# Designs tried in a protein design run: designed miniproteins, single chains, continued (3). Part 10

Each design is a single chain, and the fold is of that chain. pLDDT is the mean over its residues in the fold that is shown.

## One batch from the design tools (miniprotein)

Design m8316
Fold by ESMFold2-Fast:
Structure m8316 (fold): chain A 92 residues (1-92)
Amino acid sequence: SYEALLEAARAAGDAIAEHLAEAALALEEGDLEAARAHLEEAMRAAEAAGDLETALRLGVALGLADIALALDRPDLAREVLRRTVDELLSTL
């Protein structure tokens, strides 16, 4: 579960995984604003860690989500963020 992943990330001090798991939980609850905030924190954690590939992937996903929201398509914004979170979590 995402809750189990969050507890494991916190225990390990893995800030990227922690914020990704928090974003996944927010998306499950339909809280797109909270999900975006957690992903911005994950991107900053990735930048601080020197993980430029993860930081870039998160930046692109957040940019696409913002465009989708500007087009009044929150369904597409959620799908973009969910897919990116799932892909990144699968590489942990």
Scores: mean pLDDT 87

Design m8317
Fold by ESMFold2-Fast:
Structure m8317 (fold): chain A 72 residues (1-72)
Amino acid sequence: SEKAKEIAKLFLEIVEMALEGEPKEKLREKLKELAKLANRPEFDEKAIEDMLKELERINEYRKKVEEKKAKE
């Protein structure tokens, strides 16, 4: 469905923002937009924090890859 595509696109955008090192506040704002788009306005703070932690893991992986490249 069109809505599913929009949700997937926004989620991918959030992942890309995390990989680019965008601050947690911006990631949290986008996650709230995702919840609203998915018609989940009652998306609890725990779910948002859980997703934010996963995005932090992705960013940590990116940093480790960059460190390895810098060390050759």
Scores: mean pLDDT 74

Design m8318
Fold by ESMFold2-Fast:
Structure m8318 (fold): chain A 78 residues (1-78)
Amino acid sequence: GPIETIRKAIEEIKKTTDGEEIVKLLLEVLNSLPDNIDLINKMIGLILRVIGEILDGRDPSPLAVEGLEEILKELESL
């Protein structure tokens, strides 16, 4: 389910330095989400911010992990 997908993505993001792999993991999370427009919009916003960090030559991992942890908390409240 989406909770397990997010937990796996957080673990894998912490193990990689590849921005393309991080974006792929975030897209897998997006595809696993329930039909909740607020969560979908937050996830899309996170993906766009992560892409921005990559384009600026910054490490996107801290932003990706923090954003996924916030989305995970919101899923637990549904």
Scores: mean pLDDT 87

Design m8319
Fold by ESMFold2-Fast:
Structure m8319 (fold): chain A 69 residues (1-69)
Amino acid sequence: SAEELLAELKEKFGLKSETLEEALEQLRRNRDGGLKALEGSGATRLVAEHELPKIEEAIERAEKALKEL
């Protein structure tokens, strides 16, 4: 359900969103930050390389859930 997905995303990504739509917006902002971090070097880039695939998967799951609503 949308509520179960929201709870999972809040736990995994530390989101304080009250709705799945708000969670999706926050994940998109996090993705944008991660993409910017990839333009850098060192630890910041390495962290972004590891986290971006997880954020992208979460965005796809949230978008699919909202489309079915």
Scores: mean pLDDT 83

Design m8320
Fold by ESMFold2-Fast:
Structure m8320 (fold): chain A 58 residues (1-58)
Amino acid sequence: SMMREERRREAERERELMREHVGRANKLLQAGGDQSDIDAEIAAATAHSRRAAELERE
């Protein structure tokens, strides 16, 4: 259904954002960036991951 497809697309978008934040955290870690910046990126990735899971559980 259209509503199910909308939730699926939103979940995919949340997963893309999660991957972007994970990528930023990894780049910061590799470059020796501030731990607070790394933690913020990990927290953002975790939040997007949880939202994607919620959307998929209907």
Scores: mean pLDDT 86

Design m8321
Fold by ESMFold2-Fast:
Structure m8321 (fold): chain A 101 residues (1-101)
Amino acid sequence: MIQFPSSVSPSLQAFLRQIDPDQDGKIVLGKSKDAFAYMVEAAINNPDSPLNKKLGISAEELRKALDPNGDGVISMQAAADLLLRVLDTNPSIREKFLAAK
């Protein structure tokens, strides 16, 4: 289960929970149909991705942060922490993301 900081809006929390359709608290790389899982997999495979550049980390560091066991399974907590970090460093993206359908 994901634990969110008290400062995270209920709408953002609801969105993050919807990324996990199986409700098991995990996202499986290469097998999930979630847009977020696809975006993360693309970032891991492309060191020049905008996501990696905005976080200031390498593709390998991103992979280890999300999948430290190397089993291809990302915890929802790690995914939520990554998303919040991206939103905190990019106010324009945060505004568009929260306004998105």
Scores: mean pLDDT 60

Design m8322
Fold by ESMFold2-Fast:
Structure m8322 (fold): chain A 119 residues (1-119)
Amino acid sequence: AEAEIERLAEEMEREGLDSAAAAIRQMPAATPDPRVALRLARIVALLARSTGPRTVTIELPPDPEAAARALEEAAARLEADPSTGSLRLLRPDGANGRPAVDTWSVVDGEIQVDTEGEF
C-alpha cells in the first residue's frame, strides 16, 4: 500500500502538484488500514484538480471493505462533479465515542487538511 501511495505522490510531483503529493504521503498516518489509505490518496489526487465550492461528505464505516467502497463512490462523485472542491470525512476512530472529522480542501493551489475531534 505504501509503495502505491508513493507512486501516486511521485505522479503528482511530476505534474507540479507538490502539495497534493505531500498530502498523499500522509495517508498511511491518517488511517491504520492500507486499502483506506490508498483510496484517500486517490481522492486527494482528484481534489488537486478541483476548484468548486461544493463539499462531499463521506461517513467511513468501521469495516475496511465498506470504508474502501464508500471512498470509491466518493471518488466517482468527485470525477463526475467538477464543482466539488473539498471533502469532509467522518471517521469512526474519533475520541470519546465521537467521530473524527477531516476536511480536505484546495486553497490557493495547496491541499489543506483540517482535523476536528469535537462537536
Scores: mean pLDDT 68

Design m8323
Fold by ESMFold2-Fast:
Structure m8323 (fold): chain A 92 residues (1-92)
Amino acid sequence: MEKELEEEKKRMREELDKAGLSEEVKELVERMLELERKLKETEDPEEKVELFREILRLRKEILELTGTGSPAEEREKAIEENVKRLKEELEK
């Protein structure tokens, strides 16, 4: 299991390096892989929730550093649009 995680980390680093991503991003992705593996192996519901929160936090940092998925500007626009829809529903 630990050997497989180290091999997965190495593979991921190679892919991120080919994509021209910074060392900081590579470190965050490795941490995310460790947490995802731990989440998969954990049976405790409370521990799963805590690990999931940490994974989401790391994903947010990676997205902000790389702009992958959607740029911060597009994310803010999507949030504003969702807030506007909620306000319209409340005014009905």
Scores: mean pLDDT 67

Design m8324
Fold by ESMFold2-Fast:
Structure m8324 (fold): chain A 108 residues (1-108)
Amino acid sequence: KKEEYIEKALKYAQKALDSARTAAEIARMNGDEEAAKFAEQGASYAEKGITALKEGNYDEAIENFKKARDYFAKAAEASKTPVGRLIATQAAINASKAIKYLEKAKEL
């Protein structure tokens, strides 16, 4: 059902945002300012995507989640710690899942 896919998209978008915030905190605690900035930019786009999704603006939500995913990938690449890289990677994976479910919702 369309509603089920929207719920899953929101769930994974929220997980991406939570992981991104954790990645930014870990990066800052380790003096990894570049990774922190990328994670924070990704989090900002994830928040915009969640807002658009709640308003029913699926194309805008997908665009913002794609930008979030790309910034989370940059955060992972910039991360100097294995833990920071792993959590930023988890944010990117969760953003990709949000995009996937939202694209499925648009087909219905």
Scores: mean pLDDT 90

Design m8325
Fold by ESMFold2-Fast:
Order: sequence, then C-alpha cells, then structure tokens
Structure m8325 (fold): chain A 71 residues (1-71)
Amino acid sequence: EPVKLSAEEKEKELEELERLFEEAVARGDRVAVASILRELERLLEEMLKDPSVPEELIERARELVERGRAV
C-alpha cells in the first residue's frame, strides 16, 4: 500500500475514483458512493499537503467530493 504518492500517481488515483464514483451513482449504490467519498476526501487531504500537485487537480477533487456529498 502506497504511503506516499507522486503528483502523477495522485492524478491517476483521482481518475480511478472518478470512474468508480460514476458507476456507483449509476447503480444507486449509496454505500459504495459513501466509501468512494471517504477515499476522495483522503486523497484531497494528501493533495493539499503536496505543493507539487497542480491547483487544477485539487479543484477537480473538491468538485467530485461536493458531488458525492450531494448524492
């Protein structure tokens, strides 16, 4: 399990979680959405601690977290 991710790895993780989120929403699986939201919040915290992560990626992660909370 990765304890430290590069900016590129964080971007890939965000893309993967975005796909899983869309699938869970399409199924109406609220439990899966909640689990994905927790992982997105964790990733967002790690992105905020890492100055090498572009602000655009942080904004995308925030938007996805907000959409997850609205479901």
Scores: mean pLDDT 79

Design m8326
Fold by ESMFold2-Fast:
Structure m8326 (fold): chain A 100 residues (1-100)
Amino acid sequence: MEEEKAREYAKQAVELLDKAIELGKKNPSAKEIIDLLTEAKRLVEQALNADKETARRYLVQAIDLLKKARELAEKFSPEIAELVSQALDYVAKAAAYVSN
């Protein structure tokens, strides 16, 4: 049950990251934010297909990237920052479930 919840939280994070990336693509000044979000999304998607130990490592790396993206987004777009904050919360919840 907890493993299935981790997957659902990761899936929610990916959907929020996709929305943030699409909003950012409309502005060339968001390139660094989009690059960080794209890498974080890749790590979350890899975590969905990985064993528990590898998944935890990928989710922790995604959290670090999302924290940086949120800090940059706060200076640029409140809408993107809010989506990134929500995605970060879901990735953190997923990581907690795979950590035992």
Scores: mean pLDDT 84

Design m8327
Fold by ESMFold2-Fast:
Structure m8327 (fold): chain A 95 residues (1-95)
Amino acid sequence: SMEEAEKLYQQGVDAFNQALSLANELGSNHAEGHPASKAQQAIDLLQQAIALYQQVLENFDLPDSVREEIQQKIAEAQQLIDLIKRVAGPGLEAL
């Protein structure tokens, strides 16, 4: 249903925003927590966001403009995963 599509999309947006917050903390807050753990949490949230966005695209009939917006959000999430892996990659192996 439309309500289900909206809920899945919002869950994806929320996961993405949580990941952005964690990624920003990794860049500016070197005193708090374990950086590799925060990096993995951010990656997991971005992968969750991608999965939710893909579920919306696959299960609902959407206007092309909305499909393009969701595809852009998937691309942004993938770019952020790649950035986190480049910066924190050696630390992720310790998890």
Scores: mean pLDDT 79

Design m8328
Fold by ESMFold2-Fast:
Structure m8328 (fold): chain A 71 residues (1-71)
Amino acid sequence: RLAAHQARAAEFEALAKKYRDLMTKYNELADKSKDPEIRKKLKELANKYGDKYTSAEAGALIHRREAAELA
């Protein structure tokens, strides 16, 4: 089912982009923060979204490969 795998890949790609943007945002806020406690918490949030980004990218790649095999 080519269309289904393309749709799932697009959903994971959208999630990956969202998580990458959040990771970048929290890293920028951490770098601009002069409070060590706030900086630490912001970096922890950035790492959390980095992990979510990696998982979403993996999902996108799996569905893109499935779509390519069906095409």
Scores: mean pLDDT 81

Design m8329
Fold by ESMFold2-Fast:
Structure m8329 (fold): chain A 105 residues (1-105)
Amino acid sequence: MAEEVLEALKELFPDVEIHPPAEIPEEYIASEEEIKEAIEEAEKLAKEIGSELVLKAVEALKEGKYKEALKLIVEAARKAEEEGNEKLAEAAQKAYEALMKAISH
């Protein structure tokens, strides 16, 4: 599952401003505290902007549904780029960071 998510990220975001998996070392293991903080940051931003899409991604992350969370994050990021919505882009980016930390654990 984690390997499938990382492969999908490499295919979907080869040239997008979302931080690529290659920036995360193979030995990188996020702590439970770092994962919680990242999820809380994403949830807070999503609530501030009223993004149901990012909120659903955060819920999927909490449930361990990483592939579903990735799909929702990708949709949110793409929508943000199409609409020029910087706040939605930040929320999607924070959710993506939380996903990458959760996968590394």
Scores: mean pLDDT 71

Design m8330
Fold by ESMFold2-Fast:
Structure m8330 (fold): chain A 78 residues (1-78)
Amino acid sequence: SAMERARELEARAEELRERAREAYKQGDYVTAIEYYGEAGKALVEAAVLRGDLARALEAMRETSEEIARLRKELQEAQ
């Protein structure tokens, strides 16, 4: 069902965000950006499946903000 798929995507997003935090902790900003991006895609898909457009927009905004911060840190860490 769509609701089961949404829960699966939300669980995957949580796992991907944990992997992103671990990569960030190790100074691997590129890998952290990749995992945060994939987590964001999963959260948007889950929100759409739930019919929650407000949550979909929130997930897109949160993901863009996290990636922008990491890109800035990557530039400053040269």
Scores: mean pLDDT 87

Design m8331
Fold by ESMFold2-Fast:
Structure m8331 (fold): chain A 83 residues (1-83)
Amino acid sequence: SAAVERLLALAARAALAGDHDTALRALAMKGSESGGTGPDLLASVAGQVPEEARAPLLAALREALTTNPDNAALRAAIGVLEA
């Protein structure tokens, strides 16, 4: 959907620009609306990623991991997108 595309594009752009907090906040807010918690917050949104947004979101999530290596939500989202 357009809403998901907007969220994912925002997250990818923010992370690539070094704005990891904005990227994580946007993903977490959408995931929370769907009833997700912890690592499931980002993973639930990632599972609905449009094909065109997949690569930029993966790049953003991987970049965020360099700053937050212990963040299970980032790892879970990356795993979903790689499947």
Scores: mean pLDDT 68

Design m8332
Fold by ESMFold2-Fast:
Structure m8332 (fold): chain A 89 residues (1-89)
Amino acid sequence: EEYSKKFGLSKEEIEEVKEYIERVFPGAEKNEEIFEKALKVYSEGLKLKLSAEEILEALEYVVIKNGGDKNKLLTEVSEEIKKLVDEIL
């Protein structure tokens, strides 16, 4: 509810982000700080017209950087996406 207003995302988009970060690292979806950072990156990625693949890569980086398993990336995160995420957060 509050996140929809804060980030300009639909309820469906918020659920997609939640499900994705849970798949990357179980429990990340229950960490409010990680979840908020993921929603912010998702929202800004949409504004920057990033592809779905680039947005998912950015979300994976957020989770790993903030408490996920740094040695178990589902996809290789590009330096460009890392820089973008660091600038957004």
Scores: mean pLDDT 74

Design m8333
Fold by ESMFold2-Fast:
Structure m8333 (fold): chain A 69 residues (1-69)
Amino acid sequence: MTEEEIARVEKELPVYIEEVEQLLKEGKISKEEAEEGIRVGQAYLDLAKGIVNEEVEEVRKRLREIQRE
């Protein structure tokens, strides 16, 4: 993983957490799903370090689907 990719994740992580919190406030997701979103944020940092797994991709897709209006 490149330093540029790590910088991207560091920039996106706080936005991702804000999106998860916003979805929770709107009642679009449960507290359990919000906690899962935070775990995905941590896994996203691992992904930037070159660690890729199926769980990270699956949760990312789920959050994007909930986010759509």
Scores: mean pLDDT 68

Design m8334
Fold by ESMFold2-Fast:
Structure m8334 (fold): chain A 60 residues (1-60)
Amino acid sequence: MEELVRQIREKGRLAGEAHRAGDTEAETAYSSEVNKLTNELRELLGPDATPAEIGELIQA
């Protein structure tokens, strides 16, 4: 779980940097990885996991 959260944060940061640089291809690639990892985290937490709970883990 902790490793997934760390990867989501890292890829999210890189997506943000790509967005600011105008690199649409890199932004799309990193955003896709974030979505994949976030879905994996949601599966690990189970179907009762709230968006707030997931957001807190990612933002902490």
Scores: mean pLDDT 77

Design m8335
Fold by ESMFold2-Fast:
Structure m8335 (fold): chain A 115 residues (1-115)
Amino acid sequence: ADPKVLEADIMISMALMKAGVDVIAKYGSKKAIKVFEEEAKNPSPKMEAVIHAREAVLAAAGGDEERAREYAEKAMESGDPLVEEAARKALEGDFEAAAEHIGEATLRVASEKAS
């Protein structure tokens, strides 16, 4: 395993965990779990954009510039400013900032569905 890919994946996992905790704090565990389970089973278009941004980060961290650009472009097609910024940061090699924006986008998507 590439240590840079592992580091990027850990950063994203931490940001997603924080988003999960924030949704639980605001909407309660039952509603938060239902939203995350539904998005995991059948991702909405907004959540697919977040998944594309994550794939762009992991590809960029692994040195696969072609795959990184492909997934960044797919993420940017969403029109979500947080996802677009995450994709740009991924291509710039700023994986910490990209992970933070992925977490913020996930929190927004989950919160909209939980409301």
Scores: mean pLDDT 87

Design m8336
Fold by ESMFold2-Fast:
Order: sequence, then C-alpha cells, then structure tokens
Structure m8336 (fold): chain A 82 residues (1-82)
Amino acid sequence: SLKEHYEETGHLPEELRKKVREWLAKNYSVEELKAMLQGDGALLLKAVKDVLKEFPVLNELPTSVVMGEILNLADQVLEEQK
C-alpha cells in the first residue's frame, strides 16, 4: 500500500511523485506555487484538496504528510523551471 511505502521510505513512490509534480506544474502558476511555499495556508489547503481529488490514493496518508509532500513538490517544480 502507499501508506506502507511511505512508512518504509519517508517519501512517495517516484512515479506517483512525478505525476503529482507534473499535475501541480500544469494546474498552478509559478506565483501560486511561490505563495504556497511562502506560507499561504489557504492556497496550500486548496492544493491539498485538489491533489486528493486527482490522486485519491493519497487519502491513505495523513493530511499533514500530504501537505508536506505538496510543498516539497511545489519547490521541485520551481527548481525545474529555473
């Protein structure tokens, strides 16, 4: 299960992580991703809800873990666009 993988590795499976990262890049602007990383909690909660709708398997993880993964992936998207 995804929960077991996360408990063993501390991160999402690489293929799932790539898909979520690509989805964030497609659905959120650079400005929105920067705002999430700068502490826009409302935008981050919206992103969590949107990501859980598109990737329901992530509902196996605690919301705090999903929030942390979204912030990490948003940072990766911004680094790839430099």
Scores: mean pLDDT 83

Design m8337
Fold by ESMFold2-Fast:
Structure m8337 (fold): chain A 78 residues (1-78)
Amino acid sequence: DEEIKELVEKKDLEGLVKLYEENPEDSKIAFYAWAVAIVLKDKKTDISMSALTKKHFDELVELSKLSSEEALKKLLEK
């Protein structure tokens, strides 16, 4: 999953959304696509929530409380 980490480090939301569209049942890719959207404060990109688990929703809410820099650091520590 080094590919996902590289996309997160680059804040490449388009790359993560494309990867999620190719793997629509992958909850991990769905989580990182949504997490990078939160880091970017992006409200325009339409991302499906269907693969997200309850745990992912809780983690995304916590990330939304952080600054963009702190949220990105938290994602890269996982």
Scores: mean pLDDT 79

Design m8338
Fold by ESMFold2-Fast:
Structure m8338 (fold): chain A 77 residues (1-77)
Amino acid sequence: MKKKLDELYEQTLEKLDKAYENNDIEELLKIMQDFFEEMDKLLEETKDKEILELIRKKSGEIGNYANEKLKKIYEKS
């Protein structure tokens, strides 16, 4: 679980960076949505408190990162 979560987290950050380089707001939102859908599935499958807390932490970090990228795109407009 933890390794899969870490890999998904890093892949999502790379996807967000690529969408940001293209100023693609729709793709940024889609990447964020796809990540949260995957997190929701993992939350339904696990009863491990440590994993649940890790999912919540990583979800917050992705949300903050995506929001910062969106802000920078809007500032260019």
Scores: mean pLDDT 80

Design m8339
Fold by ESMFold2-Fast:
Structure m8339 (fold): chain A 97 residues (1-97)
Amino acid sequence: SLTREYARKGIEAYEKGDLEKAAKYFYEAAKWAAGNVDFASTFYAGALAYKILPESEEGKEALELLKRVFPTEDIEGIIESHSIEELIEELKLAVGL
């Protein structure tokens, strides 16, 4: 519910070119997903927050969240192997958009 609302807001902000809002909303979506043990939404939302603005506070915190939730995965390599558009489509599927 909150994961889906923040994911939707993040996508809308990204489509409008507001990268700072997009990163913040995707990070919020990732935090709520992680709290609900929704691994798919945690990964795709967190990956988007990091990929859009990797040097922002939200981007850095999203990467650290993903490393904690997925400690055996090459998180940075996986994120770099996917486009932002691919991650958005996967996030939409994960949250039911």
Scores: mean pLDDT 91

Design m8340
Fold by ESMFold2-Fast:
Structure m8340 (fold): chain A 87 residues (1-87)
Amino acid sequence: MSKETAMFMGAGAASVIADSLNTVGGNQRSMFTDMLGDVVDNFRILGADVDSMVEALKVMQRVLKSRLPDRDFIDDAVNAAIDAIKA
């Protein structure tokens, strides 16, 4: 998968996640962690390399923080996912 394709898909996934979290009242931290894990697994299945996945997650982090500015769990979860991918 190209880096540009991964980044574009990441932005789309982040928008869907933000819409989902704005629809539900509870368990947003757990739901976000599960959805983020699913996105990472899907990138691996689609053959994204480490660099492409990292750049996609950085795009997702920017979109998510823009759409969910009051949520305090985004940076920690995304940074943990990036660290896990790099390991």
Scores: mean pLDDT 84

Design m8341
Fold by ESMFold2-Fast:
Structure m8341 (fold): chain A 80 residues (1-80)
Amino acid sequence: NAEEARALAERIAKEINEAKEKGDQLSYDVYLFFAVAQLAIAYRSGQLEEAKAMAEAILEHSTVPEAKALAEDFLKRIES
């Protein structure tokens, strides 16, 4: 559901932020890839409310420009 999707994306965004701040490239790559995979799965499976909730949570909670750009791209696709 959208609430659980949002909570998951918030946790992922915080993990990406922490990994980037600490210079942990492996954790950064893993969490960023996981964010991309979760968004793509929700979007491709037609779970648009879940995809939107996850993208919004990443935009709200991420401090990393790459993660924000990814979330913005998915929101644009959902809105079109």
Scores: mean pLDDT 83

Design m8342
Fold by ESMFold2-Fast:
Order: structure tokens, then C-alpha cells, then sequence
Structure m8342 (fold): chain A 70 residues (1-70)
């Protein structure tokens, strides 16, 4: 996904759009939508784990999330 596609994806996802609607509006497949949602979930879990282990601050976690997803 390009940065522009990621931004549009997040906007539609926050609006509660279905996987099919996100796929159509972003111009990607439904399987790509699911893969990206899984990527976001995996990254969120990784950053939360690192935060709870004292490896990163909340600010660092937010910045990494934005850098990789936004």
C-alpha cells in the first residue's frame, strides 16, 4: 500500500466501512484489506508488548505506529 492508500484506508475503516467498500474506494483487493488489518493488529500488539516491557515510551510507540501505518 502507498502512503495515500494507507491514509484513505484508515479514514474509511474509522467511518465503519465494510472490507468490500474499503477495497473498492482504495482500489485494492478484499484480501489486501484483510492483510493490512492483520498488519495493523500485529504492529499494535508488538508496540503494546514493547511498552509493557519498558522497551519504549507511549510517545515512541505512537510515533512508530504512525511511521509504519500512517
Amino acid sequence: LTPEQRKKFVELWNEGKTDEEIAKEVGISRSTVKAFKEEVDALERELVRRYLNGEITPEEAAEEFKKRIG
Scores: mean pLDDT 80

Design m8343
Fold by ESMFold2-Fast:
Structure m8343 (fold): chain A 65 residues (1-65)
Amino acid sequence: SMMKMVEEAKETLDKLVEQNASISELAQTAVKIVQEMKRAGAPQEMIEDLVSYAVELIQEKDAAA
């Protein structure tokens, strides 16, 4: 269930990128997902994995602008 939460979170961020969502939307969505993961008791390692993934997506979008 926890691994599926991370997979679904990454899919949500990927979908936002495909829909050309703003950097603000990506950042806000990532923050909300991280807060939900923390409340669900997700390991720090999984939270760091999602944060790194979100940062990479944001950096790629910023570089393309």
Scores: mean pLDDT 82

Design m8344
Fold by ESMFold2-Fast:
Structure m8344 (fold): chain A 109 residues (1-109)
Amino acid sequence: MEEADKLVAKGDAAAAQGDYLAAAREYRKAAELYLKAGENDKAIEYADKGIAYADKAEAQGDRRARSERAASRGLRLSAQGQPRLGAVTHASGSLRSIGDEIDAELAAR
């Protein structure tokens, strides 16, 4: 898929520049397009790259890397055809709510 290939190229360029958050985002978008195209193997590959670069971005102090990592992990599980997709969707919703609660607790401290 040409658009997904362009997103991969953008992710590679961002990674080469040390912009790991941008790299994680572009790989996540590429994985989503491959998943929509039914190319589950490529969706898993680029979701794994998104997770790896999100981990590197988090190591650099980028808090937004957590949401990109969670999104890429969700795409990877969807591409693997998890039998309990409702549980994955429920977990994603709960993670957003828990994230908001953790940020509220951190602001209250």
Scores: mean pLDDT 72

Design m8345
Fold by ESMFold2-Fast:
Structure m8345 (fold): chain A 71 residues (1-71)
Amino acid sequence: ALAAELARRLREAERGDEDSALRHASRAVQLLIEQSSDEALHLRAIQLLVEGARRGKAAVVAALRAILDAV
């Protein structure tokens, strides 16, 4: 299930460094785009990821949590 894969990516992002967190968050957004037809959710997920990437690991993890909560 998409939600389970996103939750797994969130756990990996929390455990790794900033680059690892960004890779897991980017893959999570890609999976959301591939498996969901909600274009508004796609745009929100991309915006959250971009904003998180500018602010560092904690912000990337927070963005991924927000994306998971929206699914």
Scores: mean pLDDT 82

Design m8346
Fold by ESMFold2-Fast:
Structure m8346 (fold): chain A 98 residues (1-98)
Amino acid sequence: MQEELEAIVNQIVQLLKEGKEAEAETLTQQAYTEFSPEEKALLSVLLREQQLKLHQAGQSTLAQKLLVIDNKVFEQLPIEEKKQIVQLEEELLPKYLP
């Protein structure tokens, strides 16, 4: 599971590097639709980890684009699902974000 979600995160980043922001947003929307709540929580955490890694690598513009797409897609989710994902993220954040 984690390897599959990491592959999706890498694909989103690659689409953003290519200037394909609409395709990156669509892929992010599909992932937040298709996966379980636990998988969506892990996806959200992996996207945040990738944003930090890009920022640390001096790729701040790319990190910001990834942050904007992640936030835009997440905000469109039902409120009940957002609450569930946030609770699950609290358990995962200490493992991925120091």
Scores: mean pLDDT 83

Design m8347
Fold by ESMFold2-Fast:
Structure m8347 (fold): chain A 77 residues (1-77)
Amino acid sequence: SVTRTVIDGVPSREELRAILEQHAAQGAKTITVSVVGPDGTVRQLTFDASNIDEAVEKAMKLIEEMKPEKVVITGRS
């Protein structure tokens, strides 16, 4: 199964962590974070759901650099 969450604008670290943890709690084994910049550039990071701390750190670094229009989180079991 696939779960999807869309965050408009720039999420906080706490918001991102909560959403990633929710996808893992719903049975996601792999989580993909797609960061969409205001210029339409898309950068994508994929993580094992057991690596939430790594996912938060790497995704937040990218989010802070890109200042995205939106962030899309997809969980896959």
Scores: mean pLDDT 87

Design m8348
Fold by ESMFold2-Fast:
Structure m8348 (fold): chain A 118 residues (1-118)
Amino acid sequence: MTPELAEVAREAAERLIALTKEVGEQSPDARKAAQPYLDQAEQALKRGEPISAAVAYGNAAISAADAPDVDPETRKRLYREVAEAFRRIAEASQAAGETPLADFFRQMAEEYEKRAEA
């Protein structure tokens, strides 16, 4: 992993955690759904695993988006932000020569961009 890839993953994770917490302030169900993934992400960061942390923060945001008390526009916004975060990680992974990792994050970005448009 390059320092540049690790930094992009960290920045993406920070954006996703901030947004997930913002939605959780308005939605008790979103806060509850996201919490296990936020805990997983914190553990990954303590282990020095920024890619694993970014995946866990993405899952936290997705779980918040899927909560029943989250309005459709907020849900679409969360999906778009997850897609954007994963797209940035995919581009940084490709630049680092990490093609399987780039392919994984690109597929995830495409899935959540599609869900945002539904």
Scores: mean pLDDT 85

